# Designed miniproteins, single chains, continued (5): the designs that were tried, part 37

Each design is a single chain, and the fold is of that chain. pLDDT is the mean over its residues in the fold that is shown.

## One batch from the design tools (miniprotein)

Design m17263
Fold by ESMFold2-Fast:
Structure m17263 (fold): chain A 74 residues (1-74)
Amino acid sequence: MTQALLEAIATAEKDVEDLMNSDLPLETKIKGLEYGLPVLQQLLAQTSDPEVQAAAQRLIELIKEKIEELKKKL
């Protein structure tokens, strides 16, 4: 289970990078990132595995940083 969850988080991180590098409007990128936050927060609340918790927290912080970066460009 731990490995599968870590792989899912790694896939989500790649999806965030792909979204950031896409030609989509800034507002669309922000909405996509904001949609991901509650999903990761729910995973963090449901897991007892410290490695999964650390990976989810890292991705949540990355997404928050990217949202702030995009908002500064609006």
Scores: mean pLDDT 81

Design m17264
Fold by ESMFold2-Fast:
Structure m17264 (fold): chain A 111 residues (1-111)
Amino acid sequence: SKIEELKKKGYGSMIAIGRKLGLSDEDIVKIIESYEEAFKGKEAEVFSDPEVFKERMTELFKLLKERGVPSEDAYKFLSTFYNITFDSLYDEETKEKFMKALDEAFKEAFG
C-alpha cells in the first residue's frame, strides 16, 4: 500500500501522528506526498529561515486545498507535527516565530 511505502521512507512518526489525530490513511498520504513536493530542494533552508518556511508551508497548504484535504485536518496535523519538531530543535522564541509562520501560511492558503 502507499502508506507502507511512506513508512519505509521514514515517515512512520508522521503517519502515527495523523492516525492519532483521526485522519484517514488517504489524507495522511496526500499530506506527506504534498509535503515532499512543496519542500523539494529546500529541506535545509526551511529550518533556518521562518520566511522560507512560510513560503514552503503556503505552497503545501495550497496543494492540500487543491487535493481536497479538509482545512481543519491539514492544520491540526501539520501544527501538531511542527510543534513537536520545533520543540526538539529551537528555543521558545525561535519556535514562536516558526509557528507564527505556519499560521500565516494557513491563512494565506485557506483564507
Scores: mean pLDDT 87

Design m17265
Fold by ESMFold2-Fast:
Structure m17265 (fold): chain A 65 residues (1-65)
Amino acid sequence: SAEVENILRAIDLLKEALEQGLTTVESARQILESILEYAKKYLDKESYEEIEKRVREALALADEL
């Protein structure tokens, strides 16, 4: 869906912002946690699992910074 694609793109942009030092690890974590809460509450299981995987990748990057 367009909503899932937009969320995944937003996560990718957040990862790039972290790598470039345009945002903090703390701010990125808060945004990623908010995205997960939204997806768990409002999206179907398959969409949630796809978003959760992408969020997990972004959080792993944040943990290395």
Scores: mean pLDDT 86

Design m17266
Fold by ESMFold2-Fast:
Structure m17266 (fold): chain A 96 residues (1-96)
Amino acid sequence: EKERAIHLLETAIDHLKRALEALENGDVETAKRHVESAIELLKRANELVPHEDIEKAIKYAEKALQALDDGNVEEARKYLEMAIKYAEKAIEKLRA
């Protein structure tokens, strides 16, 4: 379960990074799709191995999606960066 959760977290991080790239190109709709995919993967990882840092990553990814819906791209970028940091922290703790 742990190795599978790590793989899901790594894939979610890739989607969050792709969302940031889409925002740099002004493609908000592509960014939203990547954030939605990341949230699904983060929730799946948390179902396999419940962890506080995964829950925080989910929270920040959901806040990023809300910020994009509100047209606040700068706020969304900050939340996406926080989601990535917490997902990375979860991977580190799971590997320890």
Scores: mean pLDDT 91

Design m17267
Fold by ESMFold2-Fast:
Structure m17267 (fold): chain A 64 residues (1-64)
Amino acid sequence: MEIEKLIEEGREIAEKARAGEVSPEEAAEMYTRLSRASVKGGIKMNEEAARLLDALAELRRRER
């Protein structure tokens, strides 16, 4: 399943966004990808993926 790869990419993007190396817009795009993976075919999200979605959503709110 590709969700493990998305989780790894999400962690890297969230870390870089907190450091100011990527825009909150890039973090928002990662949120969209991970969120779609969770609903596509009824895929169950684990706690790590849920935490990443929360972190990425927080980064999106800071931009607004």
Scores: mean pLDDT 65

Design m17268
Fold by ESMFold2-Fast:
Order: C-alpha cells, then structure tokens, then sequence
Structure m17268 (fold): chain A 68 residues (1-68)
C-alpha cells in the first residue's frame, strides 16, 4: 500500500541522514539504502503498518548504534 511505501521511504531517509552525519561514503550509503529498501519492500506485504513502523525504528537504532 502507499502507506507502507511512505513508512519505508521515511525509514530510509532517516538511515541516510545518520550515515551522512557519520561520514560514510556516498556509494556505500547508496548500497546500504538500496539493500534495506529491497528487503523492506519484500517483507512489507506481510506486515501491518504498526509492525513495519516498529521494524523501521529497530533498523534506525541499529544503524545509529553500529556505525562509527
């Protein structure tokens, strides 16, 4: 649904911002964002909006905590 796509893009935008702030190279950011988008789009049809938001929050937290 468009609502699922909106949550995915919001999540990816937050991930991109964190990676940019931490000085990750653009090519690597693009690769990470594309991989995460692909995974989320594949799983989204089997998830509720609340489950997708929760998964997005966990991904953002993981990126924030694991990137130098």
Amino acid sequence: SSEHEEIIEETLERIREILEEKGVPEAKIDAIVHSVRSLLLKEAPYMSLEELREAGEKLVELVRDTVE
Scores: mean pLDDT 83

Design m17269
Fold by ESMFold2-Fast:
Structure m17269 (fold): chain A 78 residues (1-78)
Amino acid sequence: DILEKVEEKWRKYMLENNTPLTEDEYLELVVKTFVEVAKELGLSEEEIRKLFEKYMEENLGEEGKKKAREILEKILKK
């Protein structure tokens, strides 16, 4: 499951770096990690968007969803 792999990679990052992040820095890193894991698994951009929408619904408030979508689109366009 991609969501489990994103959470695992995120936990490893926190353990290895032991550096406090701002909420915006945290959100950007979560989105980047999600896209990286999804691309490694061979998911299409549309599949990534669909799964990320589900992730946002369960984990983010409305303001966070707006910011996360903006970050996601910037990453996917590159």
Scores: mean pLDDT 73

Design m17270
Fold by ESMFold2-Fast:
Structure m17270 (fold): chain A 65 residues (1-65)
Amino acid sequence: SASRYAAAAINIIGLQIEHEGIEIERVDGKLVITAKGVSPEAIEELKEYAKIYSEESGIEVEVIE
């Protein structure tokens, strides 16, 4: 759903704003999110939203710790 997609996107951006160690890049039509020096709890949240974003958008998302 559009609402689920928007919520996932907003939460990923929110995590990036709160955590300097989160970087988002576009590579060959996919999103690559790197999370360095970020708490396990924040990484778990990031992975959950990344999964929702990928499922709703059809865009591949890779999360690298």
Scores: mean pLDDT 84

Design m17271
Fold by ESMFold2-Fast:
Structure m17271 (fold): chain A 83 residues (1-83)
Amino acid sequence: SNDHLQRIYEADRQGASAEELADLLGVSVPVAAAVLELKEKNDIRSIAPIAKKHGVSVEDVAEAYIDLNVGIGIYEIKRAVEK
């Protein structure tokens, strides 16, 4: 849904809370908090210590991080093609 992709894109742009991101991605709040910290650090090599800090698996953080970035990318491409 374009509405779902738009909400992901706007959440990234507006600095969404961990609770809002968790709802949007369908993940737990600690996973969403880990994803937000990983994005702030902008270094994928930090994923393991961030996941440990938030008490979540690296796999859950990696999947959520990929879903967020794919959602943003798809929406940006759609906007560029449509406008």
Scores: mean pLDDT 83

Design m17272
Fold by ESMFold2-Fast:
Structure m17272 (fold): chain A 69 residues (1-69)
Amino acid sequence: SVEEAVETLIEYLVEKAREQGLPISEEAIRRAVRETAALLTPQQIMAHAERFRKEREKRLKDELEKLLE
C-alpha cells in the first residue's frame, strides 16, 4: 500500500541520516517525507519504496553468501 511505501521511505531515510550523523529527528524526517509524498503519484512512491527494499534484500543476500563461504 502507499502508506506502507511511505513508512519504508521514512525508515530508509532515518537509517541513512543516522549513518551520516545528521542531527535530524525522526519526526522531522517523517514530516518531510509525507510532504514530499503529497507531490508524487502513488505509483512513484511505491516504485521508490520497492527499489529501497530490493537494495536491502540484495545487501542481506551478499552478506549471507560471504558467511557461507
Scores: mean pLDDT 77

Design m17273
Fold by ESMFold2-Fast:
Structure m17273 (fold): chain A 85 residues (1-85)
Amino acid sequence: SEAAARAEIEANARQALAVFEQNLAQLEQEYETNPQHPTEDYIKGLQLGIQQLEKLKTVTTDPDLLARIDALIARIQEFIEKLKE
């Protein structure tokens, strides 16, 4: 059914979002412990992550999930700004 398919898409979106949140937290921790990593590679990866999160917004109308995605995009943008310093 369409309702079951949408529920599965939203569950997969929540799972993907949780993975993105975990990966960002890990990357932030790695940067704090070893700031000698190549910042250009980090910025490129983070920008691709924002693009994937923007696409994730197209598969749901759940306001809580959309707010979580927007919060994560903002957090990634703040980290990119920190890396450019």
Scores: mean pLDDT 82

Design m17274
Fold by ESMFold2-Fast:
Structure m17274 (fold): chain A 97 residues (1-97)
Amino acid sequence: SVDAARQAIRNRDAGVLQRQLVDIAQQGDVDTFVDISRQAIQTRDVRVIRAVAVAIVVAAQRGLRSDEMIDIGQQIIQVTDNPDVIQVAQQGIQLLS
């Protein structure tokens, strides 16, 4: 649910955000995935940004391919210095490529 994803960002609930982003991606709602992911990245909270990176990896592992998800992964790498989050985002980009 889009509302659940937005509430998870407000609450900094990484687990709920990750699950909702994966569900949104599996439904083919790329525009909503991008919108929610950008909102998550704007928080600058490493746990919230990591949830987006993990959601990209999970979606890619389930066979989803999206240039928009690659773009979000690249945005994550540009906004964080956290090596774990960068590694997860790079894994997601590689799986989507």
Scores: mean pLDDT 88

Design m17275
Fold by ESMFold2-Fast:
Structure m17275 (fold): chain A 84 residues (1-84)
Amino acid sequence: SEARELLEEAIRRAQELAKKYPEVRQLLLEAARLVQAALESTPLDAAVHLAGAIALLREAGKKSGATEETEEVAQLLREAQDLL
């Protein structure tokens, strides 16, 4: 599905950002973990996991200064959520 493709791209991008910004690596990897949990969950549980991932991405952006890159990943999650 289109939602699945967006979530898989978000995981990949979050993992790439974790390599680029080691100071927020744990936040980005936890966000990727929540997106993976969303892929394996019911639609209701997926929404909760995606909200958590978006919050972690925003926190990572604030702490690293990479707000543009983290917001691009968050936008993929919002687009996927609209398709669920």
Scores: mean pLDDT 89

Design m17276
Fold by ESMFold2-Fast:
Structure m17276 (fold): chain A 68 residues (1-68)
Amino acid sequence: SEEKIKAIEALIKQNEETLALIQKELDERPPPQTPLEEAIQLFLEFVAGSTKYVIERLKERLEELKKS
């Protein structure tokens, strides 16, 4: 339905904006110097990767709804 399409498009946009902020933080961070800093870097990379995965699933769902 049109309502579901608009809702998913809004959710994709919100996740893309969140991902852009996380990527900016990763790009601006200096190389880690301590085990704690390395752990934080890896955690941010994991969150970025997970957010990308969610966006891809939402895009797949959007394509399905547009076909129906």
Scores: mean pLDDT 87

Design m17277
Fold by ESMFold2-Fast:
Structure m17277 (fold): chain A 55 residues (1-55)
Amino acid sequence: SKEKAWEIALERILEHVKQNKTPLEMARKTLKAMADVFKASQEQLDEGLARLEAL
């Protein structure tokens, strides 16, 4: 489902930032693009960005 795809994409992006494989700014851009692709809500995107910034 699109909801599950969003969750998987978010966790993968967070893991890549934790492993220093992706810069934070690039991760933010990727997350915003994935939100559009998977039709994530604004609330889901805001939560994802908040989790990313909390790393």
Scores: mean pLDDT 82

Design m17278
Fold by ESMFold2-Fast:
Structure m17278 (fold): chain A 85 residues (1-85)
Amino acid sequence: MMDDPLEKRLADAFYRVVDTSLEVINIAGKQNNMEAVKRATEIIKRAGDIGVEVADDPSDETIRRGIEELERLYEEALELKKELL
């Protein structure tokens, strides 16, 4: 059950958001761009909040919604990374 494709997709989506946001923090930090560091940190916080919501209600519906929200956060992190390059 820990290998459920839905739970795996949630984990994969979460790690993509965190990894991309950490890359943004690293790039922005080197540029001394504190606004971009703050924005990337807020994306990581929102991803964590989604994880808490899934833990409180581990239904397929909540997990699917969490994946969709994480996919939107990933796009936001990618756009932020693109703005720094």
Scores: mean pLDDT 84

Design m17279
Fold by ESMFold2-Fast:
Structure m17279 (fold): chain A 90 residues (1-90)
Amino acid sequence: MQELLEQFRQQVTRFGDELAERAAKELVERGLASRGEVTERVFLELMAFTRKLIKELGVPEELEPQLRDLGVQIATETIRRAVEEAERAL
């Protein structure tokens, strides 16, 4: 149980870090007027990855809400970091 949750967190966080880096670069290149489009895309991509990973790991249905909530938390943090990084670079 705990090992599965840690593996899930590690993989989602790693993917989020890659998305944050790409999103920050895009926000710098396109300007902060693109924030809405870029942040929506990051959220959708991370949530799609979260759903795929839940299915691939064979997560029990009882744990799916908890892992989806964790995915939302990581997505929110990923977006926050990308925006802050872009704002510092501009």
Scores: mean pLDDT 84

Design m17280
Fold by ESMFold2-Fast:
Structure m17280 (fold): chain A 65 residues (1-65)
Amino acid sequence: GAMAAAQARVDELVTRAKQAILEKNYDELERIADELERLAPAVTGQGPAVRAMAENLRAYAEKLK
């Protein structure tokens, strides 16, 4: 279903974010943060956590870019 697809995409984005941090690819972190924020409403029960993750990744990218 749509929620399962959204959760799988969040998991993929988390893996990509870890790699982007290791590579210091801050532009990719900003793109990942934007997509996580768009997906947050689709992950019932985890929306606030996904939004917080997006905000933290965006702040990290902006401050260290």
Scores: mean pLDDT 80

Design m17281
Fold by ESMFold2-Fast:
Structure m17281 (fold): chain A 96 residues (1-96)
Amino acid sequence: SAAEEARRREALERLIEDVEGAIEYLRNNKASKEDLLAISEGLERAAGVMERLGLPEAAEALRETAKRVREAAKNNDVEAAIKALEELRERLRELL
């Protein structure tokens, strides 16, 4: 329905804003391993929300990105985490 489509669009728009906020945080702060792990956990929780809303492609993108951010945390590679989040942002925009 139009109302269900509007709800999915609003959820994707809010998620894109949250991802943009995470990118800005990582660019403007000395991110710790704990910061990257918190972002990864947040992405996994968001994936569960997207799955329940009937957005499996968004959920998959979030889970893939969560794994990449978690690996970036292990390697202390903030730039790899930023790149993963930027690619996620573009994938989510394509779903609008």
Scores: mean pLDDT 90

Design m17282
Fold by ESMFold2-Fast:
Structure m17282 (fold): chain A 61 residues (1-61)
Amino acid sequence: MLEQQELASQIAAEQAQDTSLSIEERYKKTKEELLKAGVPEDLAEQIAKTMKLAIEQKQKK
C-alpha cells in the first residue's frame, strides 16, 4: 500500500521532468508506466491527471 504510493510518485516525478515530450505525451506515458507497475487504473489516472495539471500551471506562470 505505502510502497505502491511511493513508486507511483517516483514514476510521475520522473515523467514530469522529460521536457522533450509534450504535456499530453507525459500524461499518457505516466499513466502507462503506472499501470505497468501494478498501480490500479483509478489511482494511475488520478496521479497522471494531477501531474498534468501541475505541469500546465507551472508553464503558464
Scores: mean pLDDT 74

Design m17283
Fold by ESMFold2-Fast:
Structure m17283 (fold): chain A 58 residues (1-58)
Amino acid sequence: SEPSKEQVEAVAKALGLSLEQAKGVLKAAADLRGIPAEELSVEEAVEWAKEVARAMGM
């Protein structure tokens, strides 16, 4: 499951991460919930990525 460019850019901007880091965090967040990242709204992608980043100390 590959996240969209829009999702990755939104996560990167919201969390102050590089695009590569944002993609990794978003994929981890989607995998933890068993949902393909590309099926998330941009808003859900940002919120789920925030939870994972916080748990990882990012």
Scores: mean pLDDT 82

Design m17284
Fold by ESMFold2-Fast:
Structure m17284 (fold): chain A 107 residues (1-107)
Amino acid sequence: EVEKRVRELIEKLSDEYEAVERARAAYELGELAAESEENAQLIIDLGGVPLLVRLLRESPVEIVRRAAAIALGNLLAQAPEAVLPLLEPLLDDPDPIVREEARLALA
């Protein structure tokens, strides 16, 4: 049940979907991660973290970047050993906006 929903939300992080749908998907993944470590681990196992990192780094739309940052923060809180190595390099990213978004996700 939850796995099906997580798979649907991860798919909606794709560039094929409009920014508002990507933001909603990222936000809902963040809410699911906040609910339980089991949900967070499922999102990690299904490849959600690299896609959320991509949205944080590359999305021109602020609401999408913010939703991704919040989701990554919630994932980090539940599974720091799996998420932190993917977020730490962003603190040294050449783009100052990416560095700021990474700092917010880590806070």
Scores: mean pLDDT 82

Design m17285
Fold by ESMFold2-Fast:
Structure m17285 (fold): chain A 66 residues (1-66)
Amino acid sequence: MSREVTTLDVEVPYEEASKWLKRALETGEKLILEDEHGPGIAIHVSIREVNGKKKAVWTVARLSPE
């Protein structure tokens, strides 16, 4: 199945992340918020190298079913 997804990749300081986002950053897991219509929001945190420095980048996706 495919879905339309809008994503926003943002570098944020770890200290400013919400608790649920901090958990995703610490474990590297994807957090998905679901309701009776299925997954609405997905959040993934990754480490990316920018200009030779490692930075935490988080992606927030709003999921739309087909």
Scores: mean pLDDT 54

Design m17286
Fold by ESMFold2-Fast:
Structure m17286 (fold): chain A 81 residues (1-81)
Amino acid sequence: APSPLEQLVAEMVEAVRAGDLERARELARELGRKTTTGAQLGQVLELISDELARETDPAVRAALQEAARLMEEVWRERQAA
């Protein structure tokens, strides 16, 4: 069964592909909050990078990159607190 983090990545990717950018941003923030260790961050980023490697639509690629950046920003802010 997929892990909770893998499930959240899948939901975020689906939201991006559906054009629901507000839902994608909410899920990216949730991923940043639920990702606790650097190893987990690496795993989440690898899953997003795999989706980016398969995606040919430039708008979807840009939205996935923005979501990944937002997730990393939330994660870094939590580590600094």
Scores: mean pLDDT 84

Design m17287
Fold by ESMFold2-Fast:
Structure m17287 (fold): chain A 62 residues (1-62)
Amino acid sequence: SKRYTDEEAAALVKSVTDLSEESQKRALVFLMDHDGDVAAFAANPERYISRADAERLLAALA
């Protein structure tokens, strides 16, 4: 799976419309702390953000 740089992760999270500010912050922190490991985030995104926000973010990654 692709690993994102901090800049790529920030750009991706900001590009997702209707994502809550809290979900943006939590997703960005996770990706930065895990060297942009999208697969690790995708394994259980609901632990960090709401299901609806997780579905929006994962759709942007597809």
Scores: mean pLDDT 72

Design m17288
Fold by ESMFold2-Fast:
Structure m17288 (fold): chain A 92 residues (1-92)
Amino acid sequence: KEELRKKIEEAKEKAEELRKLVPELGSKMRGAFQIALREIEDYEAVISALQAGKKVADETIRSDVPEEAKEIAQKTKELAEEGIRLAKELLE
């Protein structure tokens, strides 16, 4: 549970960095992780929110954005994937 929160907080921080480079995509990504933090006790809602954040990260990687933004998106995707794994373990 504490590890899950830390991964989501780190992902939200990376989304804020992305927002400075690509405001629209960064804001969507931040929003998803904020929902995950708000819903932290509802692991199904957390998984859904992290999947939404991961989709925005994938969109960013495929977009015509600066390489720095793609690097942030890749790291954010990895954090979201780890968070999804942790939340699924907590459901079981």
Scores: mean pLDDT 84

Design m17289
Fold by ESMFold2-Fast:
Structure m17289 (fold): chain A 85 residues (1-85)
Amino acid sequence: VEEAEREAYEAGRLAAEADLAGNAAKFSGYVLRVIGIGIDTELSGGGVESAIKALEAGVRGAREAGGEKAASVLDKALEGTKKNG
């Protein structure tokens, strides 16, 4: 679970860096990677709580890298996950 959180954090940072560089394709790819890590963590027996932690790590990574758009998109995914539990 900590490894999934670390991977989500790094993907969130990379999404922010891609957005700041104007690379829309990489931005979308890294946003989807954070979401995919959350889904995979949930389906691998971690449940909704583990998915929430992975998404929170992705949001944190994006915000720390200065990617407000990446953080906003991921925060909406996080809120959706909390509502569906």
Scores: mean pLDDT 78

Design m17290
Fold by ESMFold2-Fast:
Structure m17290 (fold): chain A 95 residues (1-95)
Amino acid sequence: HLDQGNKHYAQGDLEGAIAHYQKAIDADPKNSVAWGNLGQVYLAKGDYESAVKYYTLAAKNSTGWEKHQYLFFAAQAAGLAGDEELKKELLEQAK
């Protein structure tokens, strides 16, 4: 399902991408890449609150450098949403 989600995203089919990434998560809720890809799709849709949520879930399901990367992406999405306090908190966690 992850590969199918990536194909839909590449074609600009954001809803198709979401459906396939959700199936990947249903099969493996610890799949940080699928959570991160959901964050990216919602960021592309301009839904910054959902982007923060899914990048944060990607961070929760990852370790080391990947966790720091997802927290950084969540912070960027929080900044785009105008939530400066959440952005600061997420950047501190990304250290």
Scores: mean pLDDT 84

Design m17291
Fold by ESMFold2-Fast:
Structure m17291 (fold): chain A 75 residues (1-75)
Amino acid sequence: MEKEIIELSKEMGDAVTAAIRDALKAKDNAKATEIMDLARETSQGLREAAENKDLEKAKKLVEETKDRLAEIRSS
């Protein structure tokens, strides 16, 4: 469970890093800040899920975060 949650966290980190980079390249500091805030919330939630060995919560959190990230990037 912890290993699977760590893998989900790495996948999420890669997507967030790419999104922040693209926002900063576009000089959209507001969008970059929004993505960073989302990343911070997701990282905290994933840490809590790992501590509780709650893989389903981790999966749901990553899915919701990817959806929100896609919405931010599509604007």
Scores: mean pLDDT 79

Design m17292
Fold by ESMFold2-Fast:
Structure m17292 (fold): chain A 84 residues (1-84)
Amino acid sequence: DAETEAAIERLAALMEARLGPEAAERFRRLLRELLRLYKENSEVTPESKALERELLDLLLEARAPGMTAEQLAAAERVRAEYLA
C-alpha cells in the first residue's frame, strides 16, 4: 500500500546517503521482493532467507562507517546467527 511504499522509499533514501543510488535501488528491489514473498507465504523459505541475508549485508555496509569495532562484531554475530 502507499504507506508501505513510503516506508521503503525512506529506507532507500538512507541507503543512498551511505552507499549511493545503485545500493539504494538494490535495497528497494530486495525489500519489495521479500515483502511479496511474505504476502504469498508467511513461512520462512530458503528464497526469503537469501533475500534477508542480502538486505542485512546492505544494512551492515551502510551502518559500518558509524560503528565501533565492538558494534560491528556484534552486528556480524547477530547476522550470522539469524541467517544460519
Scores: mean pLDDT 74

Design m17293
Fold by ESMFold2-Fast:
Structure m17293 (fold): chain A 112 residues (1-112)
Amino acid sequence: MLERLAEEVAKAMVDAAKAALEANKDKSVEEKLYAATTEMSAAATEFARRLIEEGYSVEEVREILEAARPRAEKEVTEIATAHGISAEQARAMVDAAIATALEAAELEAERR
């Protein structure tokens, strides 16, 4: 179960980053980085909130997001570098998205 959820959130993050980078392909590297980070964070956050609503704990959501990290880092780096974003910046985008999703999960758990 957790492995499948990790693959699902990794795919959502990668798809969001790809769509944002393509929509902003003619913009500066800084604008592409901001757009991709924003959309990827939104996708991860929506997924994390749904898991809390379904009865998962914050600790389980953290485990799922961390299990998703290697695939998200690999695929986001491949896509981002094609758009002029460095591998270091791409990893920072994934870090920011996971951190934002975890903060949202913690907030949602308090409201449930």
Scores: mean pLDDT 88

Design m17294
Fold by ESMFold2-Fast:
Structure m17294 (fold): chain A 87 residues (1-87)
Amino acid sequence: SPEEKAEELIAKMEEAVAANDWKSFEEYFNELGRVIASIEDPELKIRILRRVYAALEELAARYPEQRARLTTWAALVRAELAEVEAA
């Protein structure tokens, strides 16, 4: 399911942040974006986007040294969430 794939990718992104592997993080984030883009149900899309945003905010709290970078990624998710909510 899209929820299961999103949780799998979030876990991989968390591992990438812990390893300071930003290339893998970006690859997983882009794959997550493609999964979300394939969702036709707006309610499911909003729920997954909110989960991703929460996960990035939690990572920013756990890795203060990476806060600025993680906040930038979170802002992209928040912008997509705002667009879907407005549609």
Scores: mean pLDDT 86

Design m17295
Fold by ESMFold2-Fast:
Structure m17295 (fold): chain A 84 residues (1-84)
Amino acid sequence: MSLAEAEARAREIVAELREKATPEQAALAASRIGEILTAFVNKEPLETLKELIDEAVAYLRSLGLDEEAEKLEELGKELLASLE
């Protein structure tokens, strides 16, 4: 996956969060998604990237945003596959 594709998918998820979550929840989720993309760009260890993805997905599920969590989990799988 290219960085441009990853950023585009992340922007779609963040846009959905802005519509469905509070501004504070959306901002925190966007920050966590940004950390995932930064780790991906920096070629950080797969373990670090997995932990960041799992934490962000768990946060979205804790808010009842299961559809957005599934989209983020799928994006995360594609990012991990791109580094393996």
Scores: mean pLDDT 84

Design m17296
Fold by ESMFold2-Fast:
Structure m17296 (fold): chain A 70 residues (1-70)
Amino acid sequence: APSEEEKEAIQKAQEAAEAGITDREKILEIIGEEGVKLIEKILKEAEEAVRNNDWEKVEEIAKFILEAIE
């Protein structure tokens, strides 16, 4: 399950995306520097899993994100 910190970062990232915010400076203001690092880590892990055809890991990451935004 996502930690409270990871859940907050993912929820704020979703809120920024839904608001159409693409400016890095505004994203940093909303999510914070630590939150951006958490999102970048998740995206990197997802990219690596897809490249390695590790669909079990891709599904795990997807469930992690869904648990954070629900």
Scores: mean pLDDT 77

Design m17297
Fold by ESMFold2-Fast:
Structure m17297 (fold): chain A 102 residues (1-102)
Amino acid sequence: DKNEEIAVKLFSYIAAAHEKYPNDREKQIEETVKRLKEEGIDISKFTADEIIELIIKKIMKVRGVSEEEAREALEAIIETSMNISMEEFKEIVKEVIERMKK
């Protein structure tokens, strides 16, 4: 599913940008937007909730787990990779989407 692949790429780029700029949210957003634009990936049509649900669907398919287990796995991955909450991650996704609309 192309939308699921886009959502997973977005997650990977946010995580990589966080590793590069752990204390600078603006730089994290700027770096993520730059990578998406360089690859010709347009996420402006999605909401943050839709992106989260696409990642959850991908985890369900790859691991063969329930939606609840996939959501818990995503929360754990976010905490482990970026030391932030699901809610904070969702806020970063919202900011990236809004920046892409410019």
Scores: mean pLDDT 87

